Designed miniproteins, single chains. Designs and how they scored, part 28

Each design is a single chain, and the fold is of that chain. pLDDT is the mean over its residues in the fold that is shown.

## One batch from the design tools (miniprotein)

Design m954
Fold by ESMFold2-Fast:
Structure m954 (fold): chain A 87 residues (1-87)
Amino acid sequence: MPSLAEQLIESFEKTLKEAVEKKYSKQDILTLVRTFIQEVVEAVKEGKLSIEEAKEILEKMVELVRELFPELTEEVRKLVDEALKKL
């Protein structure tokens, strides 16, 4: 079975690709990103993910955003950096 880390990033990738097909707004995409960051943070708090695994997942999320919504990359990078400072 895929790890929790793999499952989380796969779920985000599927959601992000669906958002492309449905023509989501910039604000909708940023809401998806914030929700995903919150899921990763909660998983760390519950002991389901290590801090290092969370960093890897969030970095992969930034790469997916760069590929599908490159104009949002800087904004998403800032959200990730802020979340990582709190871990």
Scores: mean pLDDT 84

Design m955
Fold by ESMFold2-Fast:
Structure m955 (fold): chain A 70 residues (1-70)
Amino acid sequence: ISREQFLSIVESVLREIAATESSPVARAVGEREIQEMRRLVEVDRLSKEEVLATLTPSTRERVLARIAEL
Protein backbone atom coordinates (compact mmCIF):
# COMPACT_ATOMS: atom_id res chain seq x y z
CA ILE A 1 0.00 0.00 0.00
CA SER A 2 1.05 3.65 -0.42
CA ARG A 3 2.49 5.73 2.43
CA GLU A 4 -0.66 7.92 2.33
CA GLN A 5 -2.97 4.87 2.59
CA PHE A 6 -0.86 3.51 5.48
CA LEU A 7 -1.10 6.82 7.38
CA SER A 8 -4.84 7.03 6.70
CA ILE A 9 -5.27 3.53 8.20
CA VAL A 10 -3.17 4.44 11.28
CA GLU A 11 -5.18 7.65 11.83
CA SER A 12 -8.48 5.78 11.31
CA VAL A 13 -7.51 3.12 13.90
CA LEU A 14 -6.40 5.76 16.44
CA ARG A 15 -9.64 7.72 15.89
CA GLU A 16 -11.76 4.55 16.28
CA ILE A 17 -9.97 3.78 19.58
CA ALA A 18 -10.53 7.37 20.81
CA ALA A 19 -14.23 7.20 19.80
CA THR A 20 -14.82 4.01 21.88
CA GLU A 21 -13.54 5.71 25.08
CA SER A 22 -16.31 6.65 27.51
CA SER A 23 -14.10 9.25 29.27
CA PRO A 24 -13.64 12.74 27.75
CA VAL A 25 -10.05 12.69 29.09
CA ALA A 26 -9.29 9.38 27.33
CA ARG A 27 -10.79 10.74 24.06
CA ALA A 28 -8.59 13.87 24.36
CA VAL A 29 -5.51 11.64 24.84
CA GLY A 30 -6.46 9.72 21.69
CA GLU A 31 -6.76 12.94 19.66
CA ARG A 32 -3.33 14.06 20.93
CA GLU A 33 -1.87 10.71 19.79
CA ILE A 34 -3.27 11.35 16.27
CA GLN A 35 -1.68 14.82 16.21
CA GLU A 36 1.68 13.43 17.39
CA MET A 37 1.59 10.73 14.68
CA ARG A 38 0.95 13.41 12.04
CA ARG A 39 3.93 15.40 13.39
CA LEU A 40 6.26 12.36 13.32
CA VAL A 41 5.30 11.65 9.70
CA GLU A 42 5.31 15.24 8.38
CA VAL A 43 8.27 16.64 10.36
CA ASP A 44 10.45 13.63 11.22
CA ARG A 45 9.69 11.70 7.97
CA LEU A 46 9.45 8.33 9.72
CA SER A 47 9.23 5.12 7.67
CA LYS A 48 6.24 2.76 7.97
CA GLU A 49 8.31 0.49 10.26
CA GLU A 50 9.32 3.42 12.48
CA VAL A 51 5.68 4.63 12.71
CA LEU A 52 4.55 1.11 13.70
CA ALA A 53 7.28 1.03 16.38
CA THR A 54 5.84 4.22 18.00
CA LEU A 55 2.37 2.64 18.37
CA THR A 56 1.22 0.55 21.33
CA PRO A 57 1.13 -3.22 20.64
CA SER A 58 -2.70 -3.26 20.52
CA THR A 59 -2.87 -0.31 18.07
CA ARG A 60 -0.11 -1.82 15.91
CA GLU A 61 -2.06 -5.14 15.78
CA ARG A 62 -5.23 -3.33 14.63
CA VAL A 63 -3.33 -1.40 11.93
CA LEU A 64 -1.66 -4.57 10.60
CA ALA A 65 -5.02 -6.41 10.60
CA ARG A 66 -6.65 -3.55 8.64
CA ILE A 67 -3.81 -3.62 6.08
CA ALA A 68 -4.12 -7.44 5.73
CA GLU A 69 -7.84 -7.03 4.85
CA LEU A 70 -7.02 -4.82 1.83
Scores: mean pLDDT 72

Design m956
Fold by ESMFold2-Fast:
Structure m956 (fold): chain A 61 residues (1-61)
Amino acid sequence: MEREWTVVTPDGVEHVLRERDGEITVSGDPEWAETLKRQVRLGREDGERRRAELERRRELE
């Protein structure tokens, strides 16, 4: 599955991220590529956890 989204780094620069078959590619500045990939993976794990918590609350009430 292919996904595309835009991330703004603290320096105000926009980067386009693409995910294909679990691989994340960053267009634009290569200096930010590894940092952005790591942040996306950490955010995905956190997002999945929060999503599961929200679903649990909906099932209770």
Scores: mean pLDDT 66

Design m957
Fold by ESMFold2-Fast:
Structure m957 (fold): chain A 68 residues (1-68)
Amino acid sequence: NTEEIKEKLEEEAKKNTGEIKYSLELVIKSLEEFSAEDVKKGLEDALPNAPTEGKKEAAEIALKILSE
C-alpha cells in the first residue's frame, strides 16, 4: 500500500533533519510518479554509490519501509 509507505516515510522525515530529511522527502515525491517497486529498485541501485552518509542512511530507512 503506497499510502502507508508514504505515511511511514513522512514520520521518519519528521524525526530527521538536514540531508536525511530532504532525501526521504525526495523518496516520497518519487512515489507520486513511480511504483513502490520501481522506487525500491532505484534505491537499491543507488545505495552502494551514495555520495554522503546522510543519503546512505536515508536510502537504508526508505528500503526498510519499502520492503514491508
Scores: mean pLDDT 81

Design m958
Fold by ESMFold2-Fast:
Structure m958 (fold): chain A 107 residues (1-107)
Amino acid sequence: SIQEKREEAEKVLEEIIKLIKEGKYEEALKLLKENLDLFEFLKKELVPEDTSDMDNGEKVRYYFLEGLIALSKEKFEEAVKLFEKAKELAPNNEVISLFLEFAKSLV
């Protein structure tokens, strides 16, 4: 179910955040790669097919999920750009800032 996949993603993201904060970047990246299918599933279910109709909250979720997918595919420069777009819309979101700095460290 969508709700079960959301809860699974929240738990996975909490573990990834913990690993990044502990400087365990290789383990964080491995966990991202192992969960690529989960992030792609959530993008399909949570992101409208027509992106022109997105509000700012939906755009933040879109850029953040695309950033996670880019990291999982080792597209680090693309991940940086996606997290920068998310941060422009949500400048006080500490999780987005954390992932942006993590992505920059991998370029």
Scores: mean pLDDT 84

Design m959
Fold by ESMFold2-Fast:
Order: sequence, then structure tokens, then C-alpha cells
Structure m959 (fold): chain A 80 residues (1-80)
Amino acid sequence: SEIDELFEELLKVAEETKKLIYENYDKIDKETADKFLQELDELVKKGYEAKKNNDLDKVQEVLERVKQLLEEVKKIIEEG
């Protein structure tokens, strides 16, 4: 289903973002890295609840936020 595909993408992007943070932990301020990791965990939980409630719009919103975090992490790594 569409909601299952969006949630799978959410998990994939979240894991990609976590991997980038861990692989570049020495290039990212510890407080910033910890904050991003916490936000990612909270977004995954929100996406799961939205999927449980069949709220497609909310899963899309959460996915967009995770994609924004990925771009912010990439920016920090590229600017270091």
C-alpha cells in the first residue's frame, strides 16, 4: 500500500541519516549530533503512530522532516 511504501522510505532515510552522523561523528559537534539522533528517533515513532492510524498525510509530513534532517547533516559534513 502507499502508506507502507512511504513508511519504508521513512525508515530507509532515517537509517541513512543515522549512518552519516555515526560515520562523521568526529566532524559534527557532539551536542548537535545527539540532538539530530534524538529527533530522528522521535520522527520514526511519530511515523509509526501515523501509519498505525492510517494517516497518510502525517506519514508524508514526517518523511519530509526526516529528509530535511538528512540535508542539514550533509551540509554540516560538507562545510567541515
Scores: mean pLDDT 86

Design m960
Fold by ESMFold2-Fast:
Structure m960 (fold): chain A 88 residues (1-88)
Amino acid sequence: ALTKEDLLAMAEEVQKQIPPTLELVRADPELLEALQNFTSDNQSALQQAQAMRALVAGDWASAIQYAGLPVRLALLAMLRGVPVEELL
């Protein structure tokens, strides 16, 4: 299982790669709901890689679909304008 320290470090690294088009997720209620309705932190390395490729490309539907806990924490923190530590 990932520690809070591991999750924080991973989420902060993801935040460095988030494009400014993230605000389009706030305007899309289906994407925002999908991002908030996370039920598991267990994802494959392939899903992580798919999430990161989609995120860099600005493909928010795919990025959120494949996002595990570190990516979801990074996105939620940026959308709320809070540090990742506040969500842990």
Scores: mean pLDDT 75

Design m961
Fold by ESMFold2-Fast:
Structure m961 (fold): chain A 74 residues (1-74)
Amino acid sequence: MTLSLDEYVEQVLSQLDEEDAARVREEAARIREALARVKANPQDQEAIAELKRHLARFMRIVHAAEARRAAEAA
């Protein structure tokens, strides 16, 4: 599935409570900052590492929210 970061963030935010949505917005902002740094210098290993770190945090929040929703549906 191919989504832009902004499209994926909007999709995720529509499914989250206010607290998880705030955390996702914060991580998305940091992902955008790190991505801008990578685009300016694709060889910046620190910027790449920061991008990966914030993507991992973002996905952790999303997966936890999806797991809670699945548990509530069961």
Scores: mean pLDDT 77

Design m962
Fold by ESMFold2-Fast:
Structure m962 (fold): chain A 61 residues (1-61)
Amino acid sequence: SEAVELVMREAGASREEAEAIVELVRQGRGDLAGARLILRYGVSAEKAEAIVREVERLLGL
């Protein structure tokens, strides 16, 4: 999945964790996906929001 590869590249997440982040976004839980990126991977709030928005775009949300 392009969305999974994006999360892995931008956040340094494992494939398993990137899949979990993408699933949260698919479920409309982009706020939780963003919080998880910040708390677990040290991603800035601005970058986490950008990642979530791009995942939403790739998923057609």
Scores: mean pLDDT 89

Design m963
Fold by ESMFold2-Fast:
Structure m963 (fold): chain A 74 residues (1-74)
Amino acid sequence: SEEEVVAELTRLYGELQRLVDDYEAGRITPEEFRRRASELADRIAELVRKLTGDEAEAQAFRDSLLAWADRLVA
């Protein structure tokens, strides 16, 4: 259901926030942050595709997350 997909998306955003916290605390390297952020971006994009049925929107969202992650680490 859409409700289940939204709940999973919320969980993944929680994982992303914890990843940011780990990076800010110096527990992970920039390379590890980028790798894990990319993995989360792929999973989030898949859920966006399921919610919207729009591949272009899912891809744009993924690209935006990756660009954000690169800026955070720069």
Scores: mean pLDDT 85

Design m964
Fold by ESMFold2-Fast:
Structure m964 (fold): chain A 71 residues (1-71)
Amino acid sequence: MEEKIKREKAQKYADEALTAAENGDLDRAVKLMEEASKYATPAEAVAIALRVVGIALDLGLETPPIKFPDL
């Protein structure tokens, strides 16, 4: 089943991304998060990204720049 395989891949990459972030390797965490997002829904991808950013902030690591359009 394609859906099951996609979920398993997304979950493995997400778990690896979170582990990399907890170990202070943000570059690896971002790359793994991008891989997970290829298999995850947009909502799941955002949740993974926020979790990684949260871990980085807790560890005092530099977060990637996020820009929003000026209103």
Scores: mean pLDDT 71

Design m965
Fold by ESMFold2-Fast:
Structure m965 (fold): chain A 93 residues (1-93)
Amino acid sequence: MEELIEKVAEIVAKSAENEASLEDLAVEVGKELIKNGFSEELAQETVLEIVKALIENGLVIEKDGELYLDPSKKDEQVEIAKKVVKEAYEKEK
């Protein structure tokens, strides 16, 4: 579990540094969750909760009609993603 949280944190941090879209982030995080034993349904729910939390906390920028990670808020994005993944895992337990 700790390894999964660290992997998700790394994906989010790299995505923020590369100004990745929320769609690209969702795909990469979803793949990592499934690889670590999440069902497709739980992975999708977890990814949607991460995306929702990032938007609600103002951690994204809109550019050309698409949503992207705000690279100036990388630390906050990482912390939110870690929290959502941890809560999703504990809910399945």
Scores: mean pLDDT 82

Design m966
Fold by ESMFold2-Fast:
Structure m966 (fold): chain A 97 residues (1-97)
Amino acid sequence: AIALSPEEERFVEEAYRELLEADKRNEPNEVDEEILERLYERVGADGVVALLMRLLEENSEEETARRLLAFLRSPEGREAMKRQLDLWKAGELPPLP
């Protein structure tokens, strides 16, 4: 499990609400990327992974979302995602879509 402090959990909750409002307003994917960048700056890769898992849980009716959520619930999947986020933030990977 991802161990977050109460303050870090608050930042994840704020990012989740911002993403829901952006989706409700049909904002472009660039807005989602900005929200993820802010969360990474505040909490790091663990915060972004926690946010992604929460979003996937809310959309678990889709098979792709269920499979990705199962991967992120594994230690291997979580560690792989954290490495990808660290490389993305370092500018070593292309931007997330």
Scores: mean pLDDT 73

Design m967
Fold by ESMFold2-Fast:
Structure m967 (fold): chain A 61 residues (1-61)
Amino acid sequence: EEVDRILAEAKEKLKKYLSDEEINALFPEIRETIRRLLDQGKTPEEAVEAAVEKALELVGK
């Protein structure tokens, strides 16, 4: 699934800032953000960047 590919890419980028445990806790929200952005016509690259930003905001970083 395209969302799962984008999610995996965002997860790799987030590993620099967050633990695997923190990333897994944010999984549902990150996935939802990706779906929303793709529905808005954003590119996969834009969806990855926005998902990373959203995850960092949720953790207070």
Scores: mean pLDDT 78

Design m968
Fold by ESMFold2-Fast:
Structure m968 (fold): chain A 91 residues (1-91)
Amino acid sequence: KQLDIDILGALAIIALSVGLLEAKRRGNEEDVKMLEEMLDLIEQAASTRNKEEFIKALEKAIEMAKSLPDKELGEWLTRVLEILLEKAKEL
């Protein structure tokens, strides 16, 4: 089974959406704003269907995840996005 940008983009959006719901549940307004920015970034990049644009967006999203005030949420998202980044590099 070959993972393509559409599938990897969908997986990233699902992971960030779960993170956004958890940030809202925890009441972390700063995390919510950062996750909304990360979602917009990934959705925009995935829509281009360009490997280099998608990789760049994942790398930026990983940096943002590492800077989240909620370190537990940030660590979880960083790990998920790093797996997706490695898969994107294999495209």
Scores: mean pLDDT 86

Design m969
Fold by ESMFold2-Fast:
Structure m969 (fold): chain A 101 residues (1-101)
Amino acid sequence: SEELKELVRRIAQVLGITLSDEEIERVAKDVEQVKDLLYETFRLLALVPDDGKIPYETLRRVLEALGHRLTDEQLEALDVDKDGYFDKNEVAALLYLLPPA
């Protein structure tokens, strides 16, 4: 989807990953296919309810446990809705772009 491509582009920019337009399109397509699995895996690791809302602190702690340290500035930049929460698409795209440490 177009929204998912924009999200992937934004996450890559925040993480300092250089992707071509063609790579962004491929990643967005892959994320769309695996997002339910990635989000469910995250949710189980985070021990959070399936309410579609992941707070900044919860996301940061799970990512740190997976070996990835993000700044508060990076987390705020990733929150495209500016609501203090991450949705399934945001969590899945972020996990897809961050390999296991």
Scores: mean pLDDT 76

Design m970
Fold by ESMFold2-Fast:
Structure m970 (fold): chain A 92 residues (1-92)
Amino acid sequence: SLAAQQEALKKKVLEALKLKLVNEEEARKKVEEILEELLALRAAQARAAGADQAEIDAQVAEARKKFEEIVEEFLNLSDEEIREYIKEIEKQ
């Protein structure tokens, strides 16, 4: 289910945040893996909503640009900001 995929991605995001505190290179690899899974999820959601292939391709291309910006923001997070995000995610 999409809910199960979202829960799995949330756990991977938490792992990437924890990894960023000890190894930035491994954190970069992890967040790039999360990016590809998010793009696949976006494509699946669009397909389930009845979008045609051209619409799916356009949505994935737009999402990729936005997610690449988010990845760069993630890689620039301070240790303090990372610890706050970990606390917030674990409270959910």
Scores: mean pLDDT 79

Design m971
Fold by ESMFold2-Fast:
Structure m971 (fold): chain A 61 residues (1-61)
Amino acid sequence: GTMEQAEALVEELLARFPEAAWARAFLEREAHGWLKGGTVSWEEFRRRLEAFLAALLAARR
């Protein structure tokens, strides 16, 4: 994983879920944390982060 991949993932998620722009700093922190010491693959982390964001948006209803 690279910083470029982390930034791209956050931008992709916010493009798909623009209502979650308030969570940008949180998503960036999570992606940065994975770069420094994550134990899961980038693909698995990406999936988990997407699922987490989707659950947050569903809970807003």
Scores: mean pLDDT 73

Design m972
Fold by ESMFold2-Fast:
Structure m972 (fold): chain A 105 residues (1-105)
Amino acid sequence: MKPTPEELLRAQAALETYAVVLLTMYELGMISKEEFIEGLKKAFDRFLSLVPDKEYQEKLKKVMDETFKKLKEAKSIQEMRDVLAEGLEKIRKIVEEYAEKLRKE
């Protein structure tokens, strides 16, 4: 079943919140960098399962794959925050575009 625009935007907001929580847990030493990246990847894969449109799935996956690459290369917590913030902003814009498309259909 296709998600509503409101369900999609709510799921994206939840993904963004969870990503920030995972980064905070890593910063506080509660989880390893590997656990942070794997947790974020699993959360993103679950979010993608809500997106039935293959074009938007591919756009979102491309942004996240680039974000994961940059997170692995990041040498400081601040660099990881900047990378994550940029990736999440790109994801938000793609999701907002898809939500508007769904409203017009």
Scores: mean pLDDT 86

Design m973
Fold by ESMFold2-Fast:
Structure m973 (fold): chain A 72 residues (1-72)
Amino acid sequence: SHEEELRRAAEELARALAAGDQEAANRASKTILDVAEAMGKEKGSALLRELAREEPDPGARAALGALANDLL
């Protein structure tokens, strides 16, 4: 499902940021935006905000929140 795909991409983004892998982080961010838009921007943005609230890493949390804002 798009929801499962978005969750996997968010996990990939968090791993990439933790590793300092900017290329992987950029690819994951693009996947997140593409999948969220396919779900509908409002629904995708809402799910990204939920994932950001659940994210324990401050950097990954901020990145997910920024992507949610970029959708709107």
Scores: mean pLDDT 86

Design m974
Fold by ESMFold2-Fast:
Structure m974 (fold): chain A 64 residues (1-64)
Amino acid sequence: DINELLQKFGDAITAGNIEEAEKLKKELVELLKKKGYSQKQIDFLTKRLDKAIELAKENLEKQK
């Protein structure tokens, strides 16, 4: 479900697993579409997920 995918996304971000986080984001978007969420609601969530991925990428670069 949505909550399970969000938890997995958070775990991937914490682990610095960007590839897995991007994959889970795509799965979340598809699930939201199937559940009848509006494009505005999907865009609102994906913008936040994209920012989390961006920050995780920046953290990985700074840890070198």
Scores: mean pLDDT 81

Design m975
Fold by ESMFold2-Fast:
Structure m975 (fold): chain A 61 residues (1-61)
Amino acid sequence: MSLRELVERMKAVSDEATRAELDYLLAVVEDPSASEEQKEAARRGIETLAELLRGGGIDVE
């Protein structure tokens, strides 16, 4: 699954605030002017949110 596909699946099961955070993190990953360190931090943020959703019983694969 691509990172964008994962984010879209997570947004479908998230509240408005979490959707806004996911949109921000994905925008950083896709920003060609962002540093690799910024992109890695954003990917880790998305992974952390995915783990929290799975821990709450929500399947986002």
Scores: mean pLDDT 77

Design m976
Fold by ESMFold2-Fast:
Structure m976 (fold): chain A 83 residues (1-83)
Amino acid sequence: MIELSDEIAERLEELEREDPLKAEFIGAKILLLTQVGGVPVEEAFEEALEELKEMTREEIEERLAELKKKLEEIRRKLVEERE
């Protein structure tokens, strides 16, 4: 599991109350960047926020679906590599 700093966790909780779609996108992006790229959570969070500023709601939905699919593939591979 990803360990978020108190500051990042609090900001994500605030965003989830205001816009759950954006919060879900940021969470998924952090998971992907930390699992695949070894990116620090703080940098991943800022990168996700920057992407959100340039996207329409429709684009966010599309990107989130892609991120969820990629995360599911990673999860499935981890399960398949276990006996």
Scores: mean pLDDT 75

Design m977
Fold by ESMFold2-Fast:
Structure m977 (fold): chain A 55 residues (1-55)
Amino acid sequence: GPVLPPIVAETIERLMREYGLSREEAAEVADRAGTLLATRDQPLSLLYETAVRLL
């Protein structure tokens, strides 16, 4: 499969570890958060915080 950017991979691992999400669930939330940040012209450094707010 494609290699994920480090910040995306870290966000997925943190969601799995801290919230008990499956890898698939964590990836879906991270993708939704990334889309929201792009729409708001906000940096990917906010990816984890944004993903948590979407839970």
Scores: mean pLDDT 83

Design m978
Fold by ESMFold2-Fast:
Structure m978 (fold): chain A 90 residues (1-90)
Amino acid sequence: SAEMERFKREFLRRGREEARRLVLERAKKLNASEEAVRRALEALDRLVEELERELETRPFTPELLKEIAERLLTEPLRVLEEEYRRIKEE
């Protein structure tokens, strides 16, 4: 339905925006390099593309929404922290 399609787009857009804010906030607290931030945001962009395909191919269920939200809130932050550690140690 058109309503469901709009909801899916808005949910993913909002989730992406929130994940980006969390990455930038964590980066400021860590004093992370621009390189670490760039790699984390690239990982977020790739994740969003993957999750968009999931929303197109899988039934729209509360379980799928929870999975998408958890991945958006965890995976880019993990990449930021991993890249921060690598760059700091050269």
Scores: mean pLDDT 86

Design m979
Fold by ESMFold2-Fast:
Structure m979 (fold): chain A 68 residues (1-68)
Amino acid sequence: SREEIIEELARKIKELRPELSEEEARALAEYMVANADNPDGVGAYLMSQGFSAEQAKELVELAVELMK
């Protein structure tokens, strides 16, 4: 379900950046699901929000796998 995908992405976001609140991690996860048709744009946005290029790639790849 969409909710299960959001929860899994939010969990991974918190693992990569433990300083983010649960609400912030969830908001980023919701953004990723809403923009799944534009993986390059999502990656750039995540980097603008403080993720490294490696972390952004890992999150985008996880989102693609979960949404198959």
Scores: mean pLDDT 88

Design m980
Fold by ESMFold2-Fast:
Structure m980 (fold): chain A 83 residues (1-83)
Amino acid sequence: SAAEEIQKILDEAEKKMQEIRDLGIEKGSEELIKAGEEGLKTVEEARRVLNDPSASGEERKKALEEVERKVKEAEELKKKVEE
C-alpha cells in the first residue's frame, strides 16, 4: 500500500541519518553530527505530518520532499568528509 511505501521511505531515511550522525561522532565531524541530528528531526516532523488526519495533500508532499532534500544534503556532506 502507499502508506507502507511511505513508512519504508521514512524508516530508511531515519536509519541513514543515524548512520551519518554516528559516522560524525567517529570522525569528530561536528558538521556530520549536526546533519544527522537535523535529518532525524526532519524525519520525525514528517511522521507527525503524515499521521495528522487534518494535514493537506500539499503539506504531506512538502514533508516528504523535505526528507528527500535533507537525505541528499547529508549524503553530499558525508562524501566531502570521507575525502
Scores: mean pLDDT 85

Design m981
Fold by ESMFold2-Fast:
Structure m981 (fold): chain A 67 residues (1-67)
Amino acid sequence: GPRSYTVSYEDVTLTLHLPADRTITDAFTRRFDWRLEDGTVLRDMTVWEVMQHLYAQGRTSATLTLL
């Protein structure tokens, strides 16, 4: 089934919801479209790039769903 992971960098903590056929390694090494809790879609990003984007915005947490 789908799996959830927690990843942290500096002051940013992300909860990742990945489908059963994707790994945490895929999230860090491959570019995907990610949905935030508010329905915003961040397109063509690794999870690392999403963390940097959110850190630059002063956000301390988010939940990401891989699309």
Scores: mean pLDDT 84

Design m982
Fold by ESMFold2-Fast:
Structure m982 (fold): chain A 72 residues (1-72)
Amino acid sequence: SALELARQAIEAAKAGDFERARDLIEQALKLLEENPDDVEALREVARGYLMLGKEDEARALFEKAGALELAA
């Protein structure tokens, strides 16, 4: 799942494997295209982006997740 891939990306980033973390985030984003309302997966991908120093991308995903929770 996108959530599981995002969690694996965070673990890879914690281990210093930023190349693998980026690859796993890309895979999670592809799965999120099929299920774009997965709030938990959006937040974990955003956390992964923060660990990669991608603050703007992380912020956009956190905002999307927050909007989806408010709409629910």
Scores: mean pLDDT 82

Design m983
Fold by ESMFold2-Fast:
Structure m983 (fold): chain A 70 residues (1-70)
Amino acid sequence: SPIEEVAIALRIVGLLTEAEILYKQGKFDEAKKYVEEARKLLDENKDRLSPAMYERLKKMIEEVEKKIKE
């Protein structure tokens, strides 16, 4: 369902947004946990996402991971 895909995408984006806020506050360990939760949610719902949405969300997660590690 397109609505289910959008709901999953919004949840992942929400987790990444919280991770970036935590990172900006210097809460690096908490930020990493939110990114890990976003990645887990992506992997667990891969079959519910279109290939295009999966790749988009994967890239967003990788961008936030890179910011937190560097």
Scores: mean pLDDT 87

Design m984
Fold by ESMFold2-Fast:
Structure m984 (fold): chain A 81 residues (1-81)
Amino acid sequence: ELEELKKRLLEAIERALEAAKDEAHKQALRTAGEYVEKNPEDLEALKRAAAVVATVARAEGNEELYREALEILQEISRLEE
């Protein structure tokens, strides 16, 4: 369900922000979170935010968060009409 995926995505963004060491990564995550909040019905916005989380998690070596972000992205992609 979209609301559950959105909640999981926002929680993943928060965890990524707490774990991130690079200020540019933190900025990208904040921007992604704002984009989701401003465009909550937009599946493309949610997919872009999940991709940002995956990219940052990969770059920072956070394998668990990377896997979770990819799962969220895949589930959002399955909701497209």
Scores: mean pLDDT 82

Design m985
Fold by ESMFold2-Fast:
Structure m985 (fold): chain A 81 residues (1-81)
Amino acid sequence: SAEHEAVVKAFKAGVEALLQSVADLLAQNPELDAELELAAARRMIDHELAVLKEKYNLSDEQVAELRAYTEELLARLRAEI
């Protein structure tokens, strides 16, 4: 549905923005524990995905795709640190 497409697009944009903010934070503050910051970001993303699943009744397939997208971006960011 158009609503599900909008939710998926907004979630992906939010994940990208959050992880870019984490990358910028770590680049500016090299004393910070990168793994702790990434773990905190992951918890925030997982929580938001759970909220959106319930609120918009996302399918298990849609949730799995969004989770896979999040893991790919996290792996990419971790490789660049």
Scores: mean pLDDT 88

Design m986
Fold by ESMFold2-Fast:
Structure m986 (fold): chain A 71 residues (1-71)
Amino acid sequence: MKYTINVSIKDDIEGLKLALLEAVEIKKKTGAEVEVNATLVKSKYTELLINMLKQAEKDEGIKVNVTVVEE
């Protein structure tokens, strides 16, 4: 079974954290493959958000795909 979470963020760091927590919780409770597709609107926070997503992929064993779009 595979779970996919789609999230779109410009500067909502808390929303991103909640989406990542949900992905981690699903993986822990079900043992299923979990994939997060994050679309980031380019902002001064983009690099911070990308680093947070990469760290979560490494630490929690979830798959993270990042797309950056211009305003």
Scores: mean pLDDT 79

Design m987
Fold by ESMFold2-Fast:
Structure m987 (fold): chain A 82 residues (1-82)
Amino acid sequence: AEVVVFEDAGARVTVNLGTGTITIEVLGEKFTASTTALSNQELLDLGERTARELGELLRQGDILGAINLAIATVLRLIGLEL
């Protein structure tokens, strides 16, 4: 399966296109969700933008904002499967 990794300022977002899974690793925490509702391109776009936004928050020292973004992204993906 095709796996793509996006990294920015210590945040890592892994997109597994074979399973529709996004894994976000930030500040020692790991968040994972899968969806069938998004295309491969939509998953890649989401992964890249999420890594960039997390990196921006971490560069600003907004640690709580980074964790909240990771949680919100996973909850959104879970919501697409409901």
Scores: mean pLDDT 85

Design m988
Fold by ESMFold2-Fast:
Formats: structure tokens, sequence, C-alpha cells
Structure m988 (fold): chain A 68 residues (1-68)
């Protein structure tokens, strides 16, 4: 699915500490799931973690999205 591809791209970008790629994938994930407030909040938390240079916390937020 498009969601699975975006999650994969976000995970790869986070693993590689690719700030631009990670933020882009998370923003697209938020748009795809705009009607799901839990996904939107977790994606915003992941984006904030990336802005702070905390890729571990970003990965944890992405893992939580995958559980939904």
Amino acid sequence: SEADELLKRAAEAIENKNREGALRALEELKRLHSDNPEVVRLAEEAKRAIEEGNYVEAGEALFQIRQL
C-alpha cells in the first residue's frame, strides 16, 4: 500500500539520518492519514524528534504508527 511504502521510506531515511528524506516521508504520511488523529500526532512527534537530531525517538514514533 502507499502507507507501507511511506513507512518504509521514513524508516530508511531515519536509519540513514537523512533529515530531508525523513521529514518528507512523514509529511506525506500525515497527508495520507489526515483523518487519523493518532497517526498525525505520532508523525508530528517523529518530525519533532528529527528536528532535534533524535533519530532513535523518531524511530520509536514510527514503530508506534505501524502498531495502529
Scores: mean pLDDT 86

Design m989
Fold by ESMFold2-Fast:
Structure m989 (fold): chain A 67 residues (1-67)
Amino acid sequence: DRAKRIEEVRLALREAGRRAVATDPDLSQADADQGVATAERAVEEDPDASSGGTMPRLLELARRARE
């Protein structure tokens, strides 16, 4: 189910954001949360992202959102 898969990806992105804050002392939780939120919205708008074809774009969006 794509909706379930998208939710799993969102959860993974949020967990990745929290771990990034834990490993980078200069990274704020708010910055990580914004990046994750942007990536979550990208996954919701592009259901094919869950298949891995557009996964690099999700990582790029999350990274740019933190800037």
Scores: mean pLDDT 59

Design m990
Fold by ESMFold2-Fast:
Structure m990 (fold): chain A 62 residues (1-62)
Amino acid sequence: GSAEVAAETARETGRKLGLPDELIEQAAQRSADLAKVTGADPETARRIGEATALRLKYEAEK
């Protein structure tokens, strides 16, 4: 479903960004939750996953 698409996209994006495993899993969980709450389609879920991983990267660099 869309939550799964968001989580997998967040994991792939987080790995490419070099995030530690803990932050990758946080990105996946937050992306899945957001996709589920918003009723996102798979395309929107993918964008949610990418955006969430990027957001966590920027937050971790503070």
Scores: mean pLDDT 84

